# Designed miniproteins, single chains, continued (2), part 20

Each design is a single chain, and the fold is of that chain. pLDDT is the mean over its residues in the fold that is shown.

## One batch from the design tools (miniprotein)

Design m4669
Fold by ESMFold2-Fast:
Order: C-alpha cells, then structure tokens, then sequence
Structure m4669 (fold): chain A 67 residues (1-67)
C-alpha cells in the first residue's frame, strides 16, 4: 500500500534524526521491498550524516540506490 510506504519513509527520517541506526535501516529495507521512492531514503541518509552516524548514512544511501 502507498500509505504504508509513506509511513516507512517518515519513520526512516524520524529514526535517522534520533540516531537509531537499526530502526532507520529496517524501514529503509521495507521502502525498497515495496518499491517506494528513493528520495526519502536519501533524505534520511543526509540526516544520518548530519547526526554523525556514517554507518547509517552509507546503509541508507545503498538502499536508495537499490530502489
């Protein structure tokens, strides 16, 4: 469902800002699985970089490339 994809996008951004790497990556994988837009994943990756979580940034950027 498009609604579920949007919810995963929002949670990815939210958890990225909180430095919750595990949750952010998990939601990123669900976005990829449902064939969602990669832009929210790129936004979450940028937020992770701003938070200093380079591992989360790289994981989200890789997931965005696979969408």
Amino acid sequence: DEKEIKEYHLESIRFSSRKDSKKTIEYGKKIKEYGGDKKPLLTASEKAKESGDEEKEKSLRKLAEEV
Scores: mean pLDDT 66

Design m4670
Fold by ESMFold2-Fast:
Structure m4670 (fold): chain A 104 residues (1-104)
Amino acid sequence: MEEELLEASKLSDEEIAEAKKTIERMLETAKKLAEELKKKGKEELAKEVLELGKELAEKQLEILELLKELREGDLSKIKELKEKLKEAEEIMKKLLELKKEAEK
């Protein structure tokens, strides 16, 4: 039931640092998309993309911190990690919907 989260908690410090860089790159991609939408006159959509991009980055950083705590033996964090993963998935779905709308 929790085997996949325990496996993920085996992330090395190097892998966590690389994941943080990936999160930063994803946020920069959201910022670029928002700027392109502004140039196209889709200012409201640009604002929503930027806000969701920031929220997703925040949740992903929280997930990495919880994975570190699990790796250090704090199994009480499993429930919080599952909740944050679900929240991040919902934000990702909203961003994908906005990306499709941006193509119109």
Scores: mean pLDDT 78

Design m4671
Fold by ESMFold2-Fast:
Structure m4671 (fold): chain A 73 residues (1-73)
Amino acid sequence: SSLEEHRALQREIAREVLAGASAQEVVDRFLAINGEVDEETRAEMMARAEAIVAEMRARREEALAAIAAEEAA
């Protein structure tokens, strides 16, 4: 079903984002391999990928700030 396809896509996006890929790179690469989707579905995929990237970036920045604070003490 389309829901199962979306769930598989979410897992693949998360995996590649953890490896350092941008949201746009992940979505474009997935669509190049698995085929094009409608604009609404593409927008949803991009929004999910961007949310994951933002979350990972925020956690990384928090970790770096904690290290910097410890070094300044």
Scores: mean pLDDT 72

Design m4672
Fold by ESMFold2-Fast:
Structure m4672 (fold): chain A 58 residues (1-58)
Amino acid sequence: SRTDQVIQQMQQLASQSTNDSDRQHLQMMVQTIRDNPDMSDVMTDTAQQTISRVRQQQ
């Protein structure tokens, strides 16, 4: 699913990031999506925005 792809992308970015704040934020968002599957669509959109922001810093 799109949600699963976004989770995987966030986990990959977290593992590659040297920025502690970005790593913690990405990990927190992954956990939030997993804990709140009923909100997965809204959280997925927010996660995609976070992924774009982190990638722009590269």
Scores: mean pLDDT 77

Design m4673
Fold by ESMFold2-Fast:
Structure m4673 (fold): chain A 100 residues (1-100)
Amino acid sequence: SGAERVRRLILTDLARYHPELAYRLYRALREGDEEEIREVVEELAELGLLHAVMPEEAVPPGTPIEEAKERAVEYLLENREEAIALLEEALRAAGREVPE
């Protein structure tokens, strides 16, 4: 679908240009580390990159930043397995190794 394709492109760009954040998020999702997921989301928000991780329908434009961060953490925790799979695809598409 169009929305799924856009989400894959956004995550691939994150893996290409901010690999350190992509790997931190990937590890935190695999470990179920809610505190680390929140810290990565906060760093993405500070860099203006929160939109690169979350689909627009989960965190629509105009959402206050504190609410957007909370929604992003909740979305990632609710969709952890899907987010892991998408990050693995994004890392591979960016030409990076996927950790075992």
Scores: mean pLDDT 78

Design m4674
Fold by ESMFold2-Fast:
Structure m4674 (fold): chain A 106 residues (1-106)
Amino acid sequence: MEEAEKLYKKGLEAYKNGDYRTAGLYFSEAGNVYLKAGDYRKAAEYFELAGDYFVKSNDYIGAAYYYQKAAEAYRLSATSPEDVERAERFQKKAEEYKKKFIEKIN
């Protein structure tokens, strides 16, 4: 996917400049490109990456959202027991970061 590769490159440039939130947004857009194409495993990998960069930017609700999308995409992939394990792992991460967000707005 040429469009997803371009978005990934933009995400890396944002990361190199210390703009983790913008990097997360570009990686999430790359995930959406793969999701639309039916490449659920690639979509999940990019949503995971987006979640990680939202964590680095202290955007815990954004992190929770993209970890949830990663879990859903791994479930749609469902080609191996490893994908099921990844889906469960990212569902737990989404709940953890949602809790961190609630604690932070206290």
Scores: mean pLDDT 85

Design m4675
Fold by ESMFold2-Fast:
Structure m4675 (fold): chain A 104 residues (1-104)
Amino acid sequence: DYVEEAKKVAKEAVEEVKRIADEGLAKVKAASPAEGRKIMEKTVEEIEKIIKEAAEKLAEIARKASPEDADKIYDIMHEAIGEMFQIRDDTKREMEAIIAEKEG
């Protein structure tokens, strides 16, 4: 079932992005402001790589599916990618706030 495979890929990607975000935030809290900026950049880059890989995998699954299942897979992809971008943006904002507090 390609739809169930797509749901699994999407879920695993979102969970990995959450893990990277949590690890990045913990590192920024322990770092100097200058090191925190580098950690923030690396965390954003790592999240963006997972989003790209997930999008590529989901598009490949959709290409193998029936037209009806492909539509469902694209919906799953759209929702998961949106959630991952939101986690990226929220995480970056929280990291920026932590760095600013350490500089102020």
Scores: mean pLDDT 91

Design m4676
Fold by ESMFold2-Fast:
Structure m4676 (fold): chain A 72 residues (1-72)
Amino acid sequence: AISEEEKKKLKEELLEKLRANEAAFLADPSATPETMAALEGFLAKFPEFREELRKEFPEVMAAYEALRASLA
């Protein structure tokens, strides 16, 4: 199992990446595949953080979920 310390580090790395790329991702999510992949990979490992991400980055999460719905 992943340690709490490693989990915190991975969360902090994702949050930093989202802060750095928020404007670009919101402008065109398809043009930021690394940000999309980071969100998908993190939420696949730690789905419990989905609600926390919705509070911290509501626009990013809305864009992510809209793109995912369009692919279904």
Scores: mean pLDDT 77

Design m4677
Fold by ESMFold2-Fast:
Structure m4677 (fold): chain A 60 residues (1-60)
Amino acid sequence: MEFKVVDVEVEVLPDGRYRATVTLESEDGKVRIEGVGESRDAVEAIIKALEEARRKAEEY
């Protein structure tokens, strides 16, 4: 099953780190998966969130 990125949210935490949430959706829209990542670098937080979401997608 193929998944695509449908949403990316980034927030700044009180300690100055970034929390990213990446949402994946299956091609048929039946499955939605979220991954979360945290880092001092916003891009690294997004990459970590995407890696978690992709790992969860392997279960489908």
Scores: mean pLDDT 83

Design m4678
Fold by ESMFold2-Fast:
Structure m4678 (fold): chain A 80 residues (1-80)
Amino acid sequence: SKEKLERRKKLLEENEKSLKESESKIPEIEEQRKKNLKDGTPESLRKAAILDITLTVVESEKDFVEKLKEKIKELEKELE
């Protein structure tokens, strides 16, 4: 169980690093999405949709990190 906790902590550290990198790109992605929506051409609207998918993926990554943190806290309580 302690080994399981340590593996979960390593996984969290890796995913938090990845998430921080993804989050650092969000402002740029949101600005590009906003500009593409304002342009209103079929090509720009398609680009906006792709950027929206990218933002959705980052939100899913954030949700995964939060769930992993919850599981780690549960395991820590069991080992106390």
Scores: mean pLDDT 84

Design m4679
Fold by ESMFold2-Fast:
Structure m4679 (fold): chain A 70 residues (1-70)
Amino acid sequence: MEELKARIDELFAEVRAAIAAGAPASTLEQLLRKLVDAKNELLDAGAEPEVIREATRRLVEAAQAYQAKR
């Protein structure tokens, strides 16, 4: 559980760093896919709704930042 939370935090930080560095769309898509996979692992592990909500919030923020890059 805690390892999955840490991985989501790390992946979110990587998305933010990649956007700031002007990384290509393919790189951002790969990172977003990894975030989705990590969130699904939290769901499968029976994480509390609050934890799922937090992971979803980070995913939405990352997706919005990617969309803003165009």
Scores: mean pLDDT 77

Design m4680
Fold by ESMFold2-Fast:
Structure m4680 (fold): chain A 67 residues (1-67)
Amino acid sequence: SNEEKAKQLLLNAAKLLEAVGHGELAKKIRELAEKGDFEGALKLLQDAKASQIFIDTAKEALKLVKE
């Protein structure tokens, strides 16, 4: 489903965040992904000023669940 794809996009983004030293942010993104809070995940990444690739991934995830 689109929701499963969106969740997987956020979980993959969280793995990359953890790999580059943002473990606390990664943990929060995983928690939001498990809850299906895609808008919250996007907002958290924007507020944290995460690299554009993570913000774009969260936007893609949100778009999948709003279609």
Scores: mean pLDDT 87

Design m4681
Fold by ESMFold2-Fast:
Structure m4681 (fold): chain A 89 residues (1-89)
Amino acid sequence: TLEDLRKSPDLALALAQLALAVTAVSLVGKDASLVEEAGEEARKLLETVAKNTGLKVESVEVSVEGDTLSIRAETSAGEVSASVSLKTG
């Protein structure tokens, strides 16, 4: 049933991964000043997934290495991550 799927760790983890991917895609070609905004948006989306699926979000980390912004989250069902280039060239 839908309720059984909503309680599934696999489905919850997939939704969390999708939330991070959407956040990362929205930042393509943007500058590093958006790191704090990206972290807040990722946290909000992950908390929404957690409230609706029973998934627990344990940590959210945003890091910049060179021109790449990475978002990583530890959850009760496993780790999810997404990354995006902050440069268009």
Scores: mean pLDDT 70

Design m4682
Fold by ESMFold2-Fast:
Structure m4682 (fold): chain A 141 residues (1-141)
Amino acid sequence: TASLDTKITAARAAGEALAAKYPDVKEDILQSLDDIISLIRLFSTVDTEKAAATAGALADFLDAAANGTNEETVEAAKKLGEAATALGQSLGPEVAEVMAKKVEAGIKEGTDLLNKGDDGGGVKVFLDKLGDGFRESLLLS
């Protein structure tokens, strides 16, 4: 299986392809992706295996958002949320709870936007909420 660095490289490549597809939210997608990758790297100091799994799920989500259906994108977002929550659990139940709540909000709001045909907005809101989950988790650590 791919290392953390290999999975992060795949996530960046998928993120660039996705950002190119949605030029109106390109800078927001790339900024959120850079923030999430930095936070995954920070959390990898606590649990390298779960951080690598989260980076892999991030790459899969970005690829599904760029090349897949809305249903595949939502399913990949749920898997990414599960991986991020499991990574948060390595820091404790309060961190996992914060991550789970932000992921749940991101999936709900993102899915609502995808269902309205705002694919770029749906992806952006999910990444923003995932990033918020990681940032709030740092305050509890």
Scores: mean pLDDT 85

Design m4683
Fold by ESMFold2-Fast:
Structure m4683 (fold): chain A 88 residues (1-88)
Amino acid sequence: SPAVEAAFAEGQKKIDELVKELREKVKGKSPEEINKLADEYRKKFGEIVKETKEKLLAAGVPEKEANRLAQKLYKYGIDKINKIKEEA
């Protein structure tokens, strides 16, 4: 549905903005500092995922489907963090 697509796309956009910010912040950092930053950004992704799930539920998406989409969105962000850590 258009509402589901919009909510998911908004969540991805917010995660992409945070990923861009994280990529700049890790430059010249130690592995320990990079790990701390990664943990902080995982927490921020968790909040975006929660907000996205709430929007999906409010739009009438069944809880099982909303949970699946929320997990997909979270994995999208986590995969990007893991890539940054591998490249650092």
Scores: mean pLDDT 88

Design m4684
Fold by ESMFold2-Fast:
Structure m4684 (fold): chain A 125 residues (1-125)
Amino acid sequence: SLADLQERFKDLVADEKKKEAAIKAIKAFGEDMVARAESEEIKELIKEATEYAIKGIETGDLELLRKAAEHYLRAAELALKEGRYELAIELARQAIGLGLMAGDEELVERARELRRRAEEALRRA
């Protein structure tokens, strides 16, 4: 449930080793997504999203996780428009994960819908 995910986030923030592992994973994800992006606008959105996500995990600030999710979702929308379907899917999945941790159900629904659209477009490509 959403409450279970938020409780896991509290446990994550309280455990320094788990935080370090999560930050390392998010940094690696962001670097990979930037390398796969072709437009400077998408690269900048991914970089900003990654910085917000890292700071949100370090501080336990759910608002920073929401900002991260919104920036990844915006990057996914642009990737979909550019025909970069696999990039859009991965960015939308990241937005879903961060949105769930932040407790933003509306953002999660928007990201799930974008992921479905990108997956359908990829199947038709």
Scores: mean pLDDT 88

Design m4685
Fold by ESMFold2-Fast:
Structure m4685 (fold): chain A 77 residues (1-77)
Amino acid sequence: SAAEAAAREALAALLELVEEIYNDESLSEEEKQALLERADREALEASREPTAEERAAKLREITARLERERAEILAKN
């Protein structure tokens, strides 16, 4: 279904961002850990949403927040 496809795409986008953060040499190990541990917890919670539409929406929110937090950390350094 379109909703299931959207959920898969949202998850793929989040996983790509997680990989980018993991490989970002501009971030300290502590900064990476903080960003990735929070994203992992939020993604697990998103996986518990009963519909694919709700999962996709939550995963998109996580990705947007993770990008904002990464940008804020980089701006402070």
Scores: mean pLDDT 87

Design m4686
Fold by ESMFold2-Fast:
Structure m4686 (fold): chain A 70 residues (1-70)
Amino acid sequence: MSKKEMVERWAKAMEKQIEIIEKKEVITDLDITNLKNLKEIAQKLLEMEPDNERVKEILKRVEELLEKLA
């Protein structure tokens, strides 16, 4: 599997997890922990592909959710 294919697979999985959290009426401490983990993963993916706009958008969405929930 190429590095690009791996990053795209991670991005797809992360987008689904973010969507699930965004649709919850009540956010738990576990959801906040999961968002922090997604942020770390997105940052690592951007180290591998700095110009990946999909991963940049994921990172932005996670950061905005964390700011809103803090």
Scores: mean pLDDT 81

Design m4687
Fold by ESMFold2-Fast:
Structure m4687 (fold): chain A 77 residues (1-77)
Amino acid sequence: SMEEGKEMAELGIKKAEEALKLAQEAASQSPPDPKLVLEAGVTSGIAMISAGVAKLLGDEKGAREALELARKADELL
């Protein structure tokens, strides 16, 4: 359970980092590419779901890290 929780947290963190990079790229454009905004949003959503699963499996710390990074990506959109 905890091992699986850590794997889900790692996935969430990875997806959140990807979402943040996409969001930063979109935010730097004038106008933002709507496909890039959509990809950032979807990737952030996957990160948040993975964080939720990690929390259910017992990795609350990893889940919190993933959620915070995903939130930063969302704030840029």
Scores: mean pLDDT 86

Design m4688
Fold by ESMFold2-Fast:
Structure m4688 (fold): chain A 79 residues (1-79)
Amino acid sequence: EEKEKLEKEAEEAKKRYREAVLEEASETVEYIGAIVKTLADPKYKPEAEREREEADRLSEEAEKLKKEYEELKKKLEEL
């Protein structure tokens, strides 16, 4: 049954997207914390740069997962 298969795929994509959004939010908070530390002491600049790269990576992952979920959701709604 195509509808059942799409429902399962949509639920999985939704879960992956939600997890990615939470990871992105967590890393963004860590990046902001590192920026605040860098304002107090420039020695923390490499930490801030590392956290920014991780936040950017997670943001890209979240965007890909969001698109995948939206495509599956549209297919399910069109059935």
Scores: mean pLDDT 81

Design m4689
Fold by ESMFold2-Fast:
Structure m4689 (fold): chain A 76 residues (1-76)
Amino acid sequence: SMWEKEAKEEEEFLAELEARLAATEAAHPGDRAAVLKTVIDLLKSDPESSEAINSLSAELQEKIAENNLALFQQRL
């Protein structure tokens, strides 16, 4: 179903985010700016996410990036 596809796409996105953040942390330990850039770059690389993000206020875009970063940090 569409919802199963969406859930799988979110899981694949989080897995890729986790891999990229782990690589960034290994290369630049404790560099929060590099970690945040990795999150934002990944979000912008998805055409669907990029369009949605561009339609949001800057404040909401920042909050989404912070929440995604915090969620990943909790899994480490």
Scores: mean pLDDT 62

Design m4690
Fold by ESMFold2-Fast:
Structure m4690 (fold): chain A 86 residues (1-86)
Amino acid sequence: SKSKTMVQSLKFVFQQLLRRNVSKDTLIKTLNMMINQLETLLPDDKVAQEVVEELKKQIKRLEEGKVSPKEALKELIKFLEKLLEK
């Protein structure tokens, strides 16, 4: 399905960002770009909406200093793995 392909693609991107040890500012910028892309390409997709909500939550936690970029990326990867098991 398009949703499964999207989730797999996002997981791959987050795994690459984790390996590259990206900064907080780079991660927030990347997550905001992903939100815009998902809202534009898949506005009525419930899985995409659930992903957008999780991305927004992680941006807020990063901005508030509650998580490191590495911790946020690990949580996002686990979230996407859980979606693939549904």
Scores: mean pLDDT 87

Design m4691
Fold by ESMFold2-Fast:
Structure m4691 (fold): chain A 77 residues (1-77)
Amino acid sequence: MTAEDEARQLFQQATGGRFALHFIEPADPSAQPLFNAYFDGESLVFNSTALFDPSATTLSAGARHTLYHEIGHALAA
């Protein structure tokens, strides 16, 4: 299991599969990420480069906190 897999499982459990989840990286590798995550009205978008250690097998506490925070916004919308 990767940190991304854990994030997908937690998102599915919390939302019941009602919203899409996307992991994105800046298209230009020189561009700095301007966000950690946001809800766009249809899907939750995570900046994977800001939230995940590339070698991580589990989701960090900070990434997990961000995930639940954005899920709260999605469910309130």
Scores: mean pLDDT 65

Design m4692
Fold by ESMFold2-Fast:
Structure m4692 (fold): chain A 63 residues (1-63)
Amino acid sequence: SMELTEKLSELGRELRKLLAENPSKENEELGERTDREATRLYVLGKLEEAIELVERTIEELKK
C-alpha cells in the first residue's frame, strides 16, 4: 500500500538521522543489517514486517 510505503520511507529517514547523530561501529553494523533485512522484506511485499523491524531498531538506538 502507498501509505505503508510512505511510512517505511519516513522511518528509514529517522533511522539514518539517529545513526548519523550517534556514530559508532556497532550502530553502523546494526543500521546496515536493519537496512538489508528491511529491503529484503519490502521486495517480498512484507511491508508491515519491514516497518516493524525498522521501528524496533529505532527504539533500540534511543535506549
Scores: mean pLDDT 86

Design m4693
Fold by ESMFold2-Fast:
Structure m4693 (fold): chain A 88 residues (1-88)
Amino acid sequence: NLEKAKKYLDEALKAMEAGDYETAQKNVRKALDYLEKVEDKEKAIELMNEGLDRISALADAETDLDRQIALSVMEIALAVGIVNLKNK
């Protein structure tokens, strides 16, 4: 499930860079679903933190407020996923 999580996270980040937030949100949800199923919690958390850092960088570079908000929502979703995984 780690490989699938990474695939969907990479697709989400690519969509974010392209401004395709509908595809990005869909792939973030898929990545989170697979990350929750990863047996190695430490590797799952590491991958989530890498994704969070990359989304944060994209949000910081974004000058359009609506796009920055969309990126921040996806960043929060990934951060919540980390908290949920730690509590299991």
Scores: mean pLDDT 80

Design m4694
Fold by ESMFold2-Fast:
Structure m4694 (fold): chain A 72 residues (1-72)
Amino acid sequence: SVAERLIAEIDAAREAVLNDTSLSPDLREQLVAILSRARAEIEAALAAGDEARALEVYRRTVAELEALYKAS
């Protein structure tokens, strides 16, 4: 389902960040915080049956992560 895929992708991204020893501790903490917040917001949207909101949160999170990586 879309729900399972979005949560799985956020969880995979979080695991990748936690295992990336090339990241500074501060950047790792920021990325983990962003992903944890996104996961909670996606879960809340999916619990409400709002798949459009879950997709919006996912897309905004991807854009925020890309902006941080580009700035680093």
Scores: mean pLDDT 84

Design m4695
Fold by ESMFold2-Fast:
Structure m4695 (fold): chain A 106 residues (1-106)
Amino acid sequence: SRVEELLERLKEAILAGDADAAARAAAALGDELGLSDEQKRELVELAREAAEAVRNKDILKLIGLALRTIGLIFEAELTMSGREKEGYILGLEAILEALMEALRSL
C-alpha cells in the first residue's frame, strides 16, 4: 500500500511538472523498495528530468526520456535479479507511464 501511494505520488509530481516533488517521491520510493544508492540516484535524476520536460512541454526531451527509461528497464531485466530488480523496474515503469501520459496529452 505504501509503495502504491509513492508510485501514485511520483506520477502526479511528474505530470504536475514539479521536479522537486518528483525527486522526493522517487527517493522515498527507492528507500521503501530497498534500492541501492546508485539505483535511487538514477530514479531520482530520471524523475526530476521527466518533471522538468513536462513543465517545459519539451516533446523531444519527453520522447528521449521515454526511450532511455525503456532501455533502463531492458538492462535491469538482463543484469539484475530478485526483489531489487522488481522494485527498480516498478519505479522505472511508473516514470515511463507518466512520460507516455504527458506525450498523449500534448
Scores: mean pLDDT 89

Design m4696
Fold by ESMFold2-Fast:
Structure m4696 (fold): chain A 80 residues (1-80)
Amino acid sequence: MELELRRASVEVALASEIAVLEQNGGDPELIEAVRAALDAVAAGDLEAAREHIEKALELDPENELLRRVLEEVDELIEEE
């Protein structure tokens, strides 16, 4: 239950960031990386999700939401 709720929270955070980036004319490469991370989390592939989030942070290093999501994904990997 706890891990499922945390995965759902990560998915919601990534989906909200995609919506914000699309509404505000964000970098298409950044949006693509965040979408790939969301798809990986939804598929249960947390290691792939981490890789995509790290790529997104290379494009937007100041993004606090992506930084927090990376920390949550790392925590989920450690819990499994």
Scores: mean pLDDT 81

Design m4697
Fold by ESMFold2-Fast:
Structure m4697 (fold): chain A 87 residues (1-87)
Amino acid sequence: MPSPEEQLLALLEEAIRLAEAGDREGARAVLDRMVAEYRDTVATLPEEVRELIEKAMAAVYLAIETGDRGLLEVARRLLREARELLA
């Protein structure tokens, strides 16, 4: 079974993927679910990982509002860094 942290990162990757495909509503729905799940897990996340996830989520939210694909690349980089810290 994936850890809550691994599940959260998988949801972030899904949100990025949906946003890259132009599914703005799907991406927003996944991000909204992550906000609920993230609040349940925030106390257990290392501070550096928490900051990376928060910045990545903010980048995806802004990308789907503005259409700026550069923000999705930022989100992907932050997700990769968060995964490396949890490895």
Scores: mean pLDDT 82

Design m4698
Fold by ESMFold2-Fast:
Structure m4698 (fold): chain A 108 residues (1-108)
Amino acid sequence: SKEIEELIEKAEKKLEEGDYEGAVRYAEEAGRLAYSEKDVEGAIRAGEVAIKAAVKALKDGDYESAIRAAEVAIRNYEYALSIDPNNLEAQIGLGIARLVLGVAKLLS
């Protein structure tokens, strides 16, 4: 939906600004809305922006933000998989999000 796309754009803008907490909040809202609308692609895109936030936070040494972002990415991909259990992009995204979470927790 347009609302999901606007939330993802806001999340990406926050990432460009270095505001990982703002990016994660918009990504989480986008994922929840995608789940309510049964929008698999929207949930995947919300997961992708959350992974980007987690990776950037890790590079900056902000492990708490990285953990939060990775957890949001996991939930967003789980939303996608609850709608379409065989979606390969969502399965791969979930695996990456779990790996990023593990790395962030080890470094925290």
Scores: mean pLDDT 90

Design m4699
Fold by ESMFold2-Fast:
Structure m4699 (fold): chain A 89 residues (1-89)
Amino acid sequence: HTIKETEVLKAIKQLENEGVPLEEITVKMLAEQLNVSQRTLTYYFKTQVGVTPKELIEKAISEGKKLTDVLVDLLNQKGVEDIKKAVGL
């Protein structure tokens, strides 16, 4: 099964809206919200986001940001890097 970026963002927003503290959010909880295995979620993050789900959570905690904000920042950064490669920068 294929994970879409919008599905990941919705799953994280759902947990944030439910008031789950950032430090209590686990890879298992995200996988359950997306109805996928932890392995599938980790593979998506490594290939599409460039970090593991654990690294995303740790980064959000260290920066005091919402998971959705950190994920959007990483996805935007990857998009910029992909454009730079395409134009030979």
Scores: mean pLDDT 75

Design m4700
Fold by ESMFold2-Fast:
Order: C-alpha cells, then sequence, then structure tokens
Structure m4700 (fold): chain A 89 residues (1-89)
C-alpha cells in the first residue's frame, strides 16, 4: 500500500512515526499533486507539527532526502523514491 511505502521511506530516513501519522501523510499526499516533491513537503509539515520542531517544513523535507541517502546509499535512495513515485500513480 502507499502507507507501507511511505513508512519504509520515512523509517529509512530515521523517522519512526506512529501508523496514524503515516496514514495522515498518505491521505494528504493522495489529495494533492501525488509527486515525490509533494510527499516531501507534506511529510515535512506533519513531522514538524508531530515533534513540535523549531525547524521549517522545508528543512525537514530536505533532511528526509539527505538522511535517506546517508542511511541506504544513493542507489538505494533512488530505488525507494521510485517505489514511492510508482505507488503515487
Amino acid sequence: SLADVIRDVLRSSGYDLPDSVVEEIAERVLRGSRTVDDFLRVAGEVIVRTFNLDKSPEEVAREIRTNLIRNVGPIGAEVKLKELEDALK
């Protein structure tokens, strides 16, 4: 499911979120443009709110991508983001 793909991307980026929060991100992305960039924006907004962070959503969105590359490597990150792109169709 889209929620499972989102959970995998976020967990691989170092964000272990409750299932309810992952489902909220999935629902909001499905109501939007359904792009990887829209996902990163929505995830950044939801993570900032959930953890009450003193960071912008844009900064968190950038950190998701950077942490994903750090944790799984550039090829692994491309594979996970491609799986997300395909799940958003």
Scores: mean pLDDT 86

Design m4701
Fold by ESMFold2-Fast:
Parts: sequence; C-alpha cells; structure tokens
Structure m4701 (fold): chain A 90 residues (1-90)
Amino acid sequence: NEEIEKELLELAEEGTRLIEEARKAEEEGKYEEALEKLDKAIEVLRKLKELAEENKDKADDPELYRKIAQAAEDAIKSAEEKKKEIEEKK
C-alpha cells in the first residue's frame, strides 16, 4: 500500500511536470515539442489511472484511489483536447 502510494505520487508529479513543460513550449511557439510533452504526459497519466484502479480494492482508502483515477482521467482528456488545439495551429 505505501509502496503503491509512493508510485502514484511519483506518476502524478511526473505527469504534472510534463504538462507544465508542454504549456511553456506552446507559449514559445514550439508546437512539436509541446505535442511530444503532452503525449508523454498522457502516457504517464494512463499509468497513474491504471495503477490506482487496479489497486483500489486493496487500499486502506479505496475512495482516495477512485479520486486519483478520476483526476488522472480528467487530466488525460484535457491533455488530448490541448493536443488537438495545438495540431490545428500547425
């Protein structure tokens, strides 16, 4: 449980960092770099969601894991929408 919670935190931090890097790249007009960062963020967030969903029934707080999975899903959708916006600017 503690090991899984640490992995969930690490994945969340990596996903957030990649989204922030993508935002900065977009602001600089580096659209290809922004898209690459968003693709990586989506990959990391999918791992976060999957890990949370697979381990929720073994968690001391299953509701926390469900919220993490939902937050990851919402972040994935936002990142996919942002990718579409950037691709239309190219």
Scores: mean pLDDT 85

Design m4702
Fold by ESMFold2-Fast:
Structure m4702 (fold): chain A 83 residues (1-83)
Amino acid sequence: MIEFKPDKELARQAVELLEKAVEAAKNGDPRYPSYIAAARLLLALANVDEETRKLFDEAVSAIEQGNYEEAKKKVEELRKKVE
C-alpha cells in the first residue's frame, strides 16, 4: 500500500508565507503575489489533502478581493490543519 503522508514542515512554511502575503497585501506591499506563489508551490510539494488545498484557494481568493479579515480567518484554519 502506497502511503502518501503530507510533509508537515513544507505545509507549515506554506502557511507562514501565506500569512506574510495577507499582511503584505493589506499594507500595499507589491511583493505579496510572490509570497502567494511560493506558498502555493510549497503546499503542492507538501501533498496536503483536498480540504487543505480548498482552504488555501479560499484564502488566496479573499486576498485578491481585498477581504483581509476573511483571508486571515482562512489562514488560521489552514494553520490548524497543518499542525
Scores: mean pLDDT 80

